Designed miniproteins, single chains. Designs and how they scored, part 41

Each design is a single chain, and the fold is of that chain. pLDDT is the mean over its residues in the fold that is shown.

## One batch from the design tools (miniprotein)

Design m1496
Fold by ESMFold2-Fast:
Structure m1496 (fold): chain A 87 residues (1-87)
Amino acid sequence: SKLERLEEALRKRNAPQELLKVVDLVKEGKYEEAIKLATELVLRDPDNAEAWLVLALAYEASGKEGMANAYLSLAYALDPELVEEIF
């Protein structure tokens, strides 16, 4: 699944535990909490493609495809290789 590929990519890149926590919240169906945490992470470091990508996946899992696509495009602009690894 996309979530499994994202989790693997984040672990390989030694991403902060907060990004992995967003993935765990999405797996648990806690989409509102996942979106809130991911939003805090992108606001702290708006150049972090990993944070934008977990935000995009949280919106996708919640059924908000338009917002997911917008944030995915932003993640792709910052790190296309990371996005291509997962999607």
Scores: mean pLDDT 86

Design m1497
Fold by ESMFold2-Fast:
Structure m1497 (fold): chain A 115 residues (1-115)
Amino acid sequence: RASELMARALAGEAVAPEEFPADPRGQYARALLVALQWLTEHDLDVPRDPPEEFLELLGRFFDIVLRAAEGRASLEELREGAEAAYKVMRYLYEVSGDPAAKEVAEEVERYLERA
């Protein structure tokens, strides 16, 4: 079940994106997963004095991840979370210059396109 996979990822277990189904719901869950795993691995390394819009996106992203792990996220919420994941990862790339953040943003974008 997609919610069980997301709950395991939140618990710090290694989950591969391919374990989620290839339907639209699964593609959005893959986007949430890769962003969550990168953010967790980097200890939520948030830039100093982040803009309010970034903090709102990050908060909404984590709210949707938690709802997905609980099996309570709608398809629309999963799409919103995947879009927030893209914007968060893109912003982190722009402020850090870290090519790994760019690669995650591009992976999130591919899952959004496949949904």
Scores: mean pLDDT 83

Design m1498
Fold by ESMFold2-Fast:
Structure m1498 (fold): chain A 73 residues (1-73)
Amino acid sequence: SEAREKMEKEIEEAAKVLKEEVPEKAEEVTELVRKAAELELKAKEVEEEDPEKAKELRKEALELIGKAAEIAA
């Protein structure tokens, strides 16, 4: 779970910056980014057994990142 711990720390730092700049949107953006990161970790976990499923999970993660970017803009 080293990757998960690193991801959580990076998200927490980003969330702190967002809360200072756009507090109304910070929670929503942070939630979407966290969900996308979880999907990426899941994809890495399953890619050896099911590369097609890993690809689908990464597509979902990218969609969430895109939505977060739209909200943050």
Scores: mean pLDDT 77

Design m1499
Fold by ESMFold2-Fast:
Structure m1499 (fold): chain A 67 residues (1-67)
Amino acid sequence: KEELEKKIREAIKGLEKAIETSDSRSVLLAALKEAQELLKEAEKNNLSKETIDEIRKVIEKAKEKLA
């Protein structure tokens, strides 16, 4: 559980950086899809609220850039 949480947090940080540094619609859509899959996995495994909130924040950031 702890190892999975660490792995997901590391992945989401990478996606956040990709979203922040890119204005490419295709890159943003791919990052959004990946972040949504990470959210599903985190919820399925009952990860901490802090981890889930971090993933949701990255999803919203991607959506804002796509708007």
Scores: mean pLDDT 80

Design m1500
Fold by ESMFold2-Fast:
Structure m1500 (fold): chain A 75 residues (1-75)
Amino acid sequence: GPAIEGLEKGLEAAKAGDFEKALEYAREGAVQGSGDAAGHAAAGLAGFRSAKEQGDEEGAIKSLENGLAAAKAAG
């Protein structure tokens, strides 16, 4: 579904070093998706906002990775 597809594209962008596109794709997936997968994407974005407030780029990326793993496990 859109949530998982957005998170997968986001992770691909993050692995390529394009942090801004990674977050944009994950956000689109959270907005366009539904159910538990969209909830996990939203949780990952919340972690990003917290990490950005503290200047923690690695924590922001890790939040997206954890959101993707949880979304895939949920279906």
Scores: mean pLDDT 75

Design m1501
Fold by ESMFold2-Fast:
Structure m1501 (fold): chain A 87 residues (1-87)
Amino acid sequence: SEERRLAAIEKLLAEAEAELARGRASTDPRVARRLYLTARFLAEVARDAAEYLISTSTDPAIVERARELRERAEELIREADRELAAV
């Protein structure tokens, strides 16, 4: 169902945020870099899944929630890219 797809996207974004936070807390630059790359990858998967729902759903409530999740994913990608540039 589209509700289950939204829940899966939210889970991916929560995992991306957790990996980003772990990267920021890491004292090892090599470990931090790997965590930021993982966060970026999870956020990209979430963004693509959200874009798919926006393009295919006929439910305005699903489309609106998917747009919010896409924006959150794009913000996480930008944050991961900034952290990667600083390491």
Scores: mean pLDDT 92

Design m1502
Fold by ESMFold2-Fast:
Structure m1502 (fold): chain A 83 residues (1-83)
Amino acid sequence: SVPRSEEQRRVIRYTATALRAIGLVLQGALEARRTGDLSAIDEGLAEALALIEEALRRGDMTEEQAEKFKAELEAMVAALRAE
């Protein structure tokens, strides 16, 4: 359904941003697996971090949420590089 309130829109934008950021890292990991070039993971992380910064600027994330999520993405990248 279409968002009806600003609260619903903020929750949807936050969730969409988080899922897109995770997707960018996983897309990079998939490309790295396909090519053997781990730089694809770093590119995915860079795009994900830029997306988080844009969400922070728009007010779709708090500073605390952004810091926590960046740390979680960096941990995910470390785990993916260890595979």
Scores: mean pLDDT 81

Design m1503
Fold by ESMFold2-Fast:
Structure m1503 (fold): chain A 75 residues (1-75)
Amino acid sequence: DKERKEKIKEKIAEFIRKIIQENPEIKTMDELIDKYSQEEILEKIRELAKKEGLSEEEIKEIEEEFKKIYDDMLS
């Protein structure tokens, strides 16, 4: 479902922007990846998603999509 994937990608982009904005030493996604492990970034995303009231299933979909994005960036 294109609509569902688009919404998930938008949420990931939103959460990543918030994480970067909260850390003045980080300006780009590359710097974020250099400073934090995949698991540390996923935990930050999970906490933001919980604050927004997302379900466990929605959080899992966000985690899976982020892992794909992260792996692609490391290639």
Scores: mean pLDDT 79

Design m1504
Fold by ESMFold2-Fast:
Structure m1504 (fold): chain A 94 residues (1-94)
Amino acid sequence: VKEVIEKAKKEVEEYLKNTELSPRAKQALQDTIKALEDAGKAVEEGDSVKATAYVFQMLANAVELDFLGEPELAAFVREKVREVIKAIDEYEKS
């Protein structure tokens, strides 16, 4: 799970560094990175419920990106949410 979160965080950071974004879109990606950091910490502490809650906060950032006219970025963030939730679910079943 931690590896999936770290990979998602790096991919969002790469997008932020390599893409010209409006200040609001940049803030939404920064908020997404923060949610991934908080989720990773919760996973380290063994709190999968708290980790899941942080990952779902990223969906609010995706909605904001849609409103800003960034549907591809919104889809990208939603994809990262799905990847991390799947990893948490598989970890809990193990």
Scores: mean pLDDT 76

Design m1505
Fold by ESMFold2-Fast:
Structure m1505 (fold): chain A 82 residues (1-82)
Amino acid sequence: SERIEELKKRIEEDPKDAEAYTELGGELLRQKKYDEAIEYAEKAIELDPKNWQAYYVLSETYKAMGKEEEAKKYEKKASELA
């Protein structure tokens, strides 16, 4: 999608843009590309450990994959930071 291309370009221009990694993870989740969504959300957390939106993306992704324990873990973390 155009938004994924824009977000990837934003990351190329600023590799520390945690928000761009978070949004890219969310877009990949919408496309059901779960492994890629996890990779980008984890990178966002590495760059900004207080990014509750990245934990939310992880929670929703693990929930979509049927991994309830991981989903609950990240849901709690997102709630604590929001």
Scores: mean pLDDT 88

Design m1506
Fold by ESMFold2-Fast:
Structure m1506 (fold): chain A 60 residues (1-60)
Amino acid sequence: LVEKARKALEKAKELLKKGEYGGALTAASHAVRLAEQAGDEELKKEAEEIVKEARKGSGR
């Protein structure tokens, strides 16, 4: 679960850099859920920060 959360988080970061805010939001939300299931609070916080950034960028 931790490795899957980490991969989802990395994907979300890459999508954010490309300006694909919708995809980044989806990937980051997935990473949050996986991190919650794994009990990794640090990964969850990182994923939540990316969710916030994706929402800010997509704010239409």
Scores: mean pLDDT 79

Design m1507
Fold by ESMFold2-Fast:
Structure m1507 (fold): chain A 55 residues (1-55)
Amino acid sequence: SLDELYQEALEELKGASREERLKIVIRFAKKAMDAGYSFEEISALVRRIAAELAA
């Protein structure tokens, strides 16, 4: 599910440098795309991850 991808992304991001964070976000967006999620759902996932990184 998108929530599972979100939680997995957050877990990886906790150990990542600022430089590595963008690569992780892109990788999880690609995983969602490969799983067949829509552009709107992928965009929402990326925005949720980006908001968490900005906090």
Scores: mean pLDDT 81

Design m1508
Fold by ESMFold2-Fast:
Structure m1508 (fold): chain A 72 residues (1-72)
Amino acid sequence: DELEHAAEEVAQEAARIARELGLSEEQVQEVAEYAKKTFRELVEKEGKSLEEAREEAIERARELAERLKEEE
């Protein structure tokens, strides 16, 4: 399934970003799950292409990761 494969790739990229920011593994999982869910919603509910949804989901995941890092 192309959608499922792309969602897993988005989750892995979001996890990488969170780890590079120094977040805990629990926070890394939270960011990855958020990215995957957001990606699916953007494709299924918003009708975005896989490329557009990936970029948006990664941006939103990065914002969450930065917020978690700032809040400690």
Scores: mean pLDDT 84

Design m1509
Fold by ESMFold2-Fast:
Structure m1509 (fold): chain A 84 residues (1-84)
Amino acid sequence: SSLDVIKEFAKRVLEIAEKYNLSEEVKKKIEKSLQSLIDYAEKNELSREETETLLGLLVKELSELVPEEAYKEIKKERDRLLAE
């Protein structure tokens, strides 16, 4: 389901944030953005196209918060999950 994809993506993003030792302030901002998307997906049945669009917007937002190498890993996880 779209919710399962979003939850798995959120889990992977938080693991990447921990791996790159991001600050607690940055991690809280990431967690807030991820939780907002999860809450939305729990209340709304998302199409595949809507899921792709929302994950794309989230990845763009995260690009401003994380180092380049973390961003590359986040993009790879998005692409992997959307290919399934």
Scores: mean pLDDT 86

Design m1511
Fold by ESMFold2-Fast:
Structure m1511 (fold): chain A 89 residues (1-89)
Amino acid sequence: KEERIEELSKKYGISKEDLIPVLSRADDEVIELVEKAIKEYNLTGEDLKEIGRIIALYRNKRGESLSAPITKEDIEYAIKEVLEKKKKE
């Protein structure tokens, strides 16, 4: 939802361009999960771009449409992957 993406962008200093690929197809529960992760792990715009990329790759491998709603499972998987990469870099 545009208004909620705007709120998160302003609150956490992350550009809307970095949030839109992750949140444009997300429901309220998924958006709340992403906000909690941003706050808890200090996720940056770069981290959110990577989350979007991982979700797209994960869904494509499952044969699922990229236009389908983003699920809690998609977000949880992508967050774990990003956190692992941040620790290894």
Scores: mean pLDDT 74

Design m1512
Fold by ESMFold2-Fast:
Parts: structure tokens; C-alpha cells; sequence
Structure m1512 (fold): chain A 91 residues (1-91)
């Protein structure tokens, strides 16, 4: 299985900037996974507020929605304090 992991920090409001998340995911993704990352980001953007931010719980919902559309790709989202770890795996 091909996989990669990124870590992003929650801001002072407990939110994640979607543009920073997009950049981190695309900069760290293997070429073979970039199309899946682009589709995941489209789903994440649907949950974004007017400031382009999402909560950790919204990110988890986006990951579950993505996995329903792409059942051969796993997106795991974990939180430890202010650090959110995202692991994308092609099964």
C-alpha cells in the first residue's frame, strides 16, 4: 500500500485553514496519490466557513465522505493536543 502523512496545527480558535491544509497535503503527496488528494480537498472545501476554515470534527466528516466515494483509499485523521495528523493510504 502507498501512503503519506502530514501534520497541521489547530489555530487559537481550534480551526484548520483549508488553504494551508491543501498546500501541506499536495506538497507531501506522492504523484500517484495527488488526484485523490485533490478530490479530498474539494470535499473539505464544502465544509469550510466564510474564512476558509474548518474544525477537526468537520475534517473527520470530510474524510468519511471521501472514503465512501473512494473505498480503496483510507484517510485517517487523528488529534493530539493542537496537532492534527492526516494519513492517506491507497489500499
Amino acid sequence: AESFTVKVELDEDGKIDVEKLRKALLENAPESLKPYVEEFIKIVEKYADEDGKITFEQLRKAAKEFEKKYPDVKVEVKRDGNTVTITVTKL
Scores: mean pLDDT 86

Design m1513
Fold by ESMFold2-Fast:
Structure m1513 (fold): chain A 56 residues (1-56)
Amino acid sequence: AVEEGLKLAAEAGKAFAAGDLKKAIELARKVKDIMADDPVMVAQAQATIAYLESLL
């Protein structure tokens, strides 16, 4: 659901701010899975995952 996706996106942002890149990536993947039917949200999640993975 949109609400759960937004909640997970906020948690991913907090993990990134705390320097926990692995957790941020895992949460971004969950956002992508939950919002799978929304192509804009999927694209944003994929871009975020790619960016975070580039930092590892």
Scores: mean pLDDT 77

Design m1514
Fold by ESMFold2-Fast:
Formats: sequence, C-alpha cells, structure tokens
Structure m1514 (fold): chain A 71 residues (1-71)
Amino acid sequence: SMRAEAAALFRQALEELEKKYIEKYGEEEIKKMKSLPFEVLEEAMREATKEGSEAAKVLEEELKEVRAARA
C-alpha cells in the first residue's frame, strides 16, 4: 500500500540521519535520548519527500498536519 511505502521511505531517511547525528555528536549522546529530537524527525520526513513519489507526497501532507497541530 502507499502508506507502507511512505513508512519505508521515512524509516530509510531516519536511519541515514541517525547515522549522521551519531557521527556528529557521538554514540553515547544519542543513546541518552529517549527519542530523536523533533528537528531530526522533521528533517527525515523532508528527505523522504524529496523523491517526489506519491508516497513522498503523502508524507509531506502528514508532516504539514503535524506542524499545524503543534502550532
């Protein structure tokens, strides 16, 4: 399904950003966090949407809704 594909794209982008953050801040600092900062999650969503696929567009709309709810 399109949602499963969108979730896979987000997971891939998230894993790549997590690796970059570990390299930048060190593995121990990342392990101390209960969850990744919202900024990292938002960046992962943005990376996934860059592909321009239908799944990426679904993620972009979901991110927009999450931002509106937090504002």
Scores: mean pLDDT 62

Design m1515
Fold by ESMFold2-Fast:
Structure m1515 (fold): chain A 74 residues (1-74)
Amino acid sequence: MTKEEAIKYLEKARDAGSAGNTEEARKYLEQAAKYAGIEVSPEALENASATAAQRLLDAVKQGKDKKVELYPAP
């Protein structure tokens, strides 16, 4: 899948995380990583926060290398 598809899944993950739906947020985060070849840390997937999804969204839009580094949630 393309960068646009990854962006859509990351937006859904962010929205689910903001709503407190961790299961849905994690699912969308995994799909974004799978389709776009984005490497997401296991800790970010476990936490599945809106902040993690937003950081991935920004990284994908910037056209960074497939590896995306996320800091732990505060």
Scores: mean pLDDT 65

Design m1516
Fold by ESMFold2-Fast:
Structure m1516 (fold): chain A 80 residues (1-80)
Amino acid sequence: KKEEVQKLIDEAIKRVKELIDKVTSPEDFERLTREVNRIIAELEKKLKELGYSKDEILKAIQEFTLRVSELLNEKLKEKE
């Protein structure tokens, strides 16, 4: 169960990593935000189709959001 959710989150995170690396302007940041929101919607739909509850889906989205935050922090350290 948790491994399945983590695999789905990892797939989504790989997409986010590619987008973060391309951010060089406000327009790129806006695209990143829109794409992350789309990835969240896709993740929610997939988990719902797999039979996870609303609470389980919310936990998965929270974990995804925390990992996105960590990736942004790592990118900031790289630039520092």
Scores: mean pLDDT 77

Design m1517
Fold by ESMFold2-Fast:
Structure m1517 (fold): chain A 70 residues (1-70)
Amino acid sequence: SALEVVEEMIAAGASVEEIARKLAELLGKDPEEVLKDLERRAIRLHVEHPELSPEELVLRAARELVEEYS
């Protein structure tokens, strides 16, 4: 699944830009739009959950994005 790919990329230390590019490829979306969407969701999640690591924020943002486009 797209989320399993994202989890593996985060574990491998991939950048948000690399994750956005891969998600865009898998979902048939523009990589710049996916990056902006991920960053917006991560910022909101950071405000709501300041205790979460950057990796956890990116994973939650990616989950929300995949659920919206699936």
Scores: mean pLDDT 85

Design m1518
Fold by ESMFold2-Fast:
Structure m1518 (fold): chain A 58 residues (1-58)
Amino acid sequence: SLEDAYELGYAAGRNAALAGVSKKEGLEKVRKGARELGFSEEEIEALLKGAQEGYDEA
């Protein structure tokens, strides 16, 4: 679901920020991984929104 995609992205973004991965690199990896796993474009958008907010709130 879009909500699940957002929550997964948030956790991934926060964890990447805490690990010292740059926001640009982290978001690029999330987008690539989601496409490889067959996420829809809407799910990828939700995932990336979550990841951005996870980075900003880390």
Scores: mean pLDDT 84

Design m1519
Fold by ESMFold2-Fast:
Structure m1519 (fold): chain A 107 residues (1-107)
Amino acid sequence: SMAEKLDAIEAETLAGLRYMFRYGERTGDEAAMLAGVRAVLLQFVGEAAAAFKLSPEQVERLRARAEELHAEAAERLRRATTLEEKEAIGEELVRRLRAAVEEILAS
């Protein structure tokens, strides 16, 4: 089902985000962490495109949404002082990306 496919993509994306947040904590490399977060969100776009056979126009719409969400979250992630705060931001990012896929599929 659509929900089962989205649940799988969401779980993988959350795992990738947690890995990048822990990488940032371990290394202190904020720029590499933020670049990694962006890569994880773009991987979500690719997996959704394949799973739902999105058109090129739908893929570009979802990509634009991922870039917008990353830009908004980047400032919050820079200000976050704990892993728990970063993980909460990551969960919000994935929920918003999931909603964007559902909106595209409902159109």
Scores: mean pLDDT 90

Design m1520
Fold by ESMFold2-Fast:
Structure m1520 (fold): chain A 77 residues (1-77)
Amino acid sequence: MTAEELFAKYDKDGDGVLDEAELRALIRELTNGSLSDEEIDRILATILAHYDKDGDGKLDLAEFTRLYEDAIVEPLK
């Protein structure tokens, strides 16, 4: 699944951004449900701190695509 396909799957409002709840659902799916809610919350906080340049708690497609590419390169899976 591409970053664009995954973004569209979780962008339920069709507004071109992923909010905190949608990002939590995404992290859970990408980790095959292996992480606890507390672990997901820590990852979400880290993601928003690094990628959410607007500070509104949401990621647009460009920010999400970079996160997706960085996550694939990370030697953790």
Scores: mean pLDDT 73

Design m1521
Fold by ESMFold2-Fast:
Structure m1521 (fold): chain A 67 residues (1-67)
Amino acid sequence: MEEAYELALRAAEEAARRHAGESPEVLAQAISDALRKAEAEARAAGEPHAEQAGMRAAVDVLSRFGL
């Protein structure tokens, strides 16, 4: 079982890579959708801090992609 933070971080980075070169709005929406899905998966797996992990992953991904 992946940790909630690692799951969210990986999902957001994959979304960012798939939508690389698109508009900032499309990129931000894709990252947001990936984070929401990862949070839902972590919550279904019984992770009690899925939301907090998702927020931390969002900050790290946005920083890496200069958003």
Scores: mean pLDDT 74

Design m1522
Fold by ESMFold2-Fast:
Structure m1522 (fold): chain A 83 residues (1-83)
Amino acid sequence: PSEEELDREVKEALGLIYDYLGKKAMERGDFETAVKDYEKALELFEEAGASPELIADVYRNLAKAYEGLGETEKAEEYRQKAE
């Protein structure tokens, strides 16, 4: 693979790791950490050109994390982005 292909693959893999860490933070009720981890996953997936399905999953998870923080407006914004 080219350097560009390897960079995309590495970013997608890191995005999956951060998405997993965000889900673990959600399980323990650490919504602030979940938001940070999901935001990093989103950034990495967008840079990697990840599938719309993966990006939508992160948007849904961000919506749930913001709901956990009581940030209703942010939660609704991310829910709409997941469509």
Scores: mean pLDDT 86

Design m1523
Fold by ESMFold2-Fast:
Structure m1523 (fold): chain A 72 residues (1-72)
Amino acid sequence: GTEGLEKVKKELEEKGKKAVEYAKKGDYKKAEELLKEMEKKVEELAPHVPQPTVDELTKLVEEAKKEVEKVK
């Protein structure tokens, strides 16, 4: 089953959205904490999932980072 990967994708998408929301409010510390949590999650999963999945998860982190930078 893919339940674990679907849950991780959802968690990363939600954390990314929250990071952008915190950045828009000027809470850059909280935004950066959420981005770091996302990066750590991808790093922890990278040895255990196929490369295309790692690329997809990494893209979610990078998109969140770009959106946070746009509102700084």
Scores: mean pLDDT 81

Design m1524
Fold by ESMFold2-Fast:
Structure m1524 (fold): chain A 61 residues (1-61)
Amino acid sequence: DYEEKAKKYLEEARKAAEAGDFEKMKAYGVKAVSYAMKTGDKELTEETIREVERIGRRFEE
């Protein structure tokens, strides 16, 4: 299930960000967006992109 994989990788990206691991956060974020795109659900894809961007804001400082 691509939606479930997208959510799984989004959660992994969040955990990586909490640990301060920018490279892992980016890798998991890319996987989350990739799986969201594979669902064909544009709303889910856009939401996943926004969440990855929100998670990445931890590293803007």
Scores: mean pLDDT 80

Design m1525
Fold by ESMFold2-Fast:
Structure m1525 (fold): chain A 80 residues (1-80)
Amino acid sequence: AKKSVQIIFEDKSALTQDEAIAKATEELENEGYEILHTETAKDENETIEKIKNIVEEYQPDIITVIKTKDGYAIIAAKKK
């Protein structure tokens, strides 16, 4: 059976992409997730393309997409 992926969208327009990745990585690791990949995107269309590629390559349990002041941050993780 195909593995389901959960996609979570957050708005953190006060944070940079790097700050958003660092914060989301810490939160996911504290919740028992292992980080598989992190990436940035400039706009929504690039974000959608990168999510598709990450799902195909890494097969994550969860992807967190964060809107930041300088673009988007994408964090892919799996349950330990």
Scores: mean pLDDT 84

Design m1526
Fold by ESMFold2-Fast:
Structure m1526 (fold): chain A 66 residues (1-66)
Amino acid sequence: EPISGVDLYISLGNEAYKEGKLDLALVLYQHAIEMDPNNKEALRNLAKVLEALGKLEEAQEYLAKS
């Protein structure tokens, strides 16, 4: 079955994160959250990317939403 847009962006973000493409992973997870602002998986994964980028305060904000 076709992947939903949210699940597609999360999957692409996960792939970018594994490849060390943190800026790309950030953008892809942001698109997932734009489509579904309460998606806990996307919020947690975005927070992990922000932590990897050294943006700890922003990461905590997204973790609090998840």
Scores: mean pLDDT 82

Design m1527
Fold by ESMFold2-Fast:
Formats: sequence, structure tokens, C-alpha cells
Structure m1527 (fold): chain A 69 residues (1-69)
Amino acid sequence: ELFDVRAYFRLIRELMKEYNISLDEALELFHEASLEVSKYYGPDITPEERLELVRELMRKKLEERKAAQ
């Protein structure tokens, strides 16, 4: 499946700037969120829908980390 590399880089860069996290932390969260989306939404989503679900889940995890401090 074709993946928009530019959308990937924009997502990572945006979250790094907004939450002041490292590239390594952003990549770990991206991997974790991607796995969770695969578990809950299965194969019936488009690549664009997957990217948005991954983004939403990454933001949710970052907000939960922020609230825990």
C-alpha cells in the first residue's frame, strides 16, 4: 500500500514541536499507536483513515502522559 511519506514526516514533526518530545519518543509512540489501530480497526480502513487514527491515538497518549505529571 502506498504511504504518504510527507504526511508521516509532518505528523512526527508536529508532535515533536507541540509536545516537546524527541524524535525517538515520537517514533516509539507512532509504532505503538499503529499497532493499536491494527488491533481495533482491522483491515477495513484506508491508509488515510489509518494515519488519522494513529495521529489521534498518539495525541491521546501524549495528553495522558502530560496529565500524569
Scores: mean pLDDT 76

Design m1528
Fold by ESMFold2-Fast:
Formats: structure tokens, sequence, C-alpha cells
Structure m1528 (fold): chain A 59 residues (1-59)
């Protein structure tokens, strides 16, 4: 079963989306350094989620 990979991938994607929203709020408030850091962390999580999706597609 791929349930664990599905769950992990969804958690990473959800976390990335949350970080992107926090980054937008920080940018709106003029905190560009925090926004940049949050976007970079979100992108990192999206890349990890993508690797999981690729692994699932090989099963």
Amino acid sequence: MVDELHKKGKELTDQAEKLYRQGEEAKRNGDFETAKKLYEEGKKLDEEAGKIVDEMNKL
C-alpha cells in the first residue's frame, strides 16, 4: 500500500501551502526577509513532496 507515502506527501504539500500564506502575510506587512525565508522553506517542502509523488508513480 502507498498510504504512508500519500499521507506524507499531502502533509508536506499542506505545510508548504501554509508557509506560502505566511510568507504573503509577512510581505504584506513589509517583512520581506521573513517572507523570503518562508517562501524558500515552502519551496523545499514542495520539492520533497514531488520526490514522494515520483516514488509513488514508480510503484
Scores: mean pLDDT 79

Design m1529
Fold by ESMFold2-Fast:
Structure m1529 (fold): chain A 51 residues (1-51)
Amino acid sequence: GEEDLLPLLEEIRDHGGEDTFQQTIERLVAIPDPEERVELLRRMAEEVRAQ
């Protein structure tokens, strides 16, 4: 992925907490498709941002 994905991961960690961050990483590793990974990161970042 692009380096711009790091801010999304940091946002998930900072707003969602370490457990949510770890769950996101585990899910990302299971997804071989880079488009699906970006979509997951966006959804998780938006979800934690909205809370």
Scores: mean pLDDT 76

Design m1530
Fold by ESMFold2-Fast:
Structure m1530 (fold): chain A 80 residues (1-80)
Amino acid sequence: SAAEIGKEARERIYELLLSFAKTKSEEAEKLVREMIEQGKNGDEIIEELVKRGLISEEEGKELLKKIREIQDEALRRVLA
């Protein structure tokens, strides 16, 4: 279903962000976990990580690209 495809995409995005944050710092991991609990989307999480200097602007752009690829794949599956 469209709802299941959306949930899977959201879970993949959260896993990507949390895994990446763990490689950077405990502060980045904590922020990502807190924002996930608050229901923030991947774009908002990346923006906050960059704003706080926990990741570089370039790393943020690469993560956004990966998120868009996940979202585009999910959208194609819903529309098929």
Scores: mean pLDDT 87

Design m1531
Fold by ESMFold2-Fast:
Structure m1531 (fold): chain A 62 residues (1-62)
Amino acid sequence: SPALEDALLALDLAAATETDVAAFREFADSLLAALEAAGLPEEEIAAFRERADAALAALEAA
């Protein structure tokens, strides 16, 4: 969906530029809340969560 695609692009940009793990987590959580409020299917919410978790793990490992 366009909403998921826009959220994933925003997440990818944040992952490339953010250096603060807590700030990134808050941003990812706000995107997730927006997608949930928009009524996206559970499969799309799960796809977003998976990408956000992977990005957080990579940032924490750096």
Scores: mean pLDDT 83

Design m1532
Fold by ESMFold2-Fast:
Parts: C-alpha cells; structure tokens; sequence
Structure m1532 (fold): chain A 74 residues (1-74)
C-alpha cells in the first residue's frame, strides 16, 4: 500500500540519519546531517503521497551519497 511504502522509505531515512550520527564526531557535521535528513524526509513524504515512489527512492539514495561525502570531507 502507499502508506506502507511511505513508512518504509521514512524508516530508511531515519536509519541513515542514525547510523551517520553514530559515526560523525564533529558537531557541525552532525548538524548538517540532521538538516539534510530532515529536508529529505519532508520531500520523501511529499513524493510518496503523490505515488512518486521511484523519485522518493532516488532521493533516499542521494541522501546516503551526500552523507558519505559530508563525513569524508570532515
């Protein structure tokens, strides 16, 4: 269902955020991770509610890539 698919995508964003915050040591990097995850979560919700699951999945993938870069560059 659309609701279940949305909940799964939201769960992936929360997991990515939590794992990233467990690795990051710099408070500035942690703040950027939180801001990026919050922005992505809101957009994922909007896309999922519109039935645009392929775009929502891509957005979650982009979040993971951006988090990896943030940690690498810190």
Amino acid sequence: SRELDREVLEAFVHIARGLALSIAKDPEVKKKIEELADETLERVRQLADQGRFDEAIRLVKELIEKIDKLIEES
Scores: mean pLDDT 83

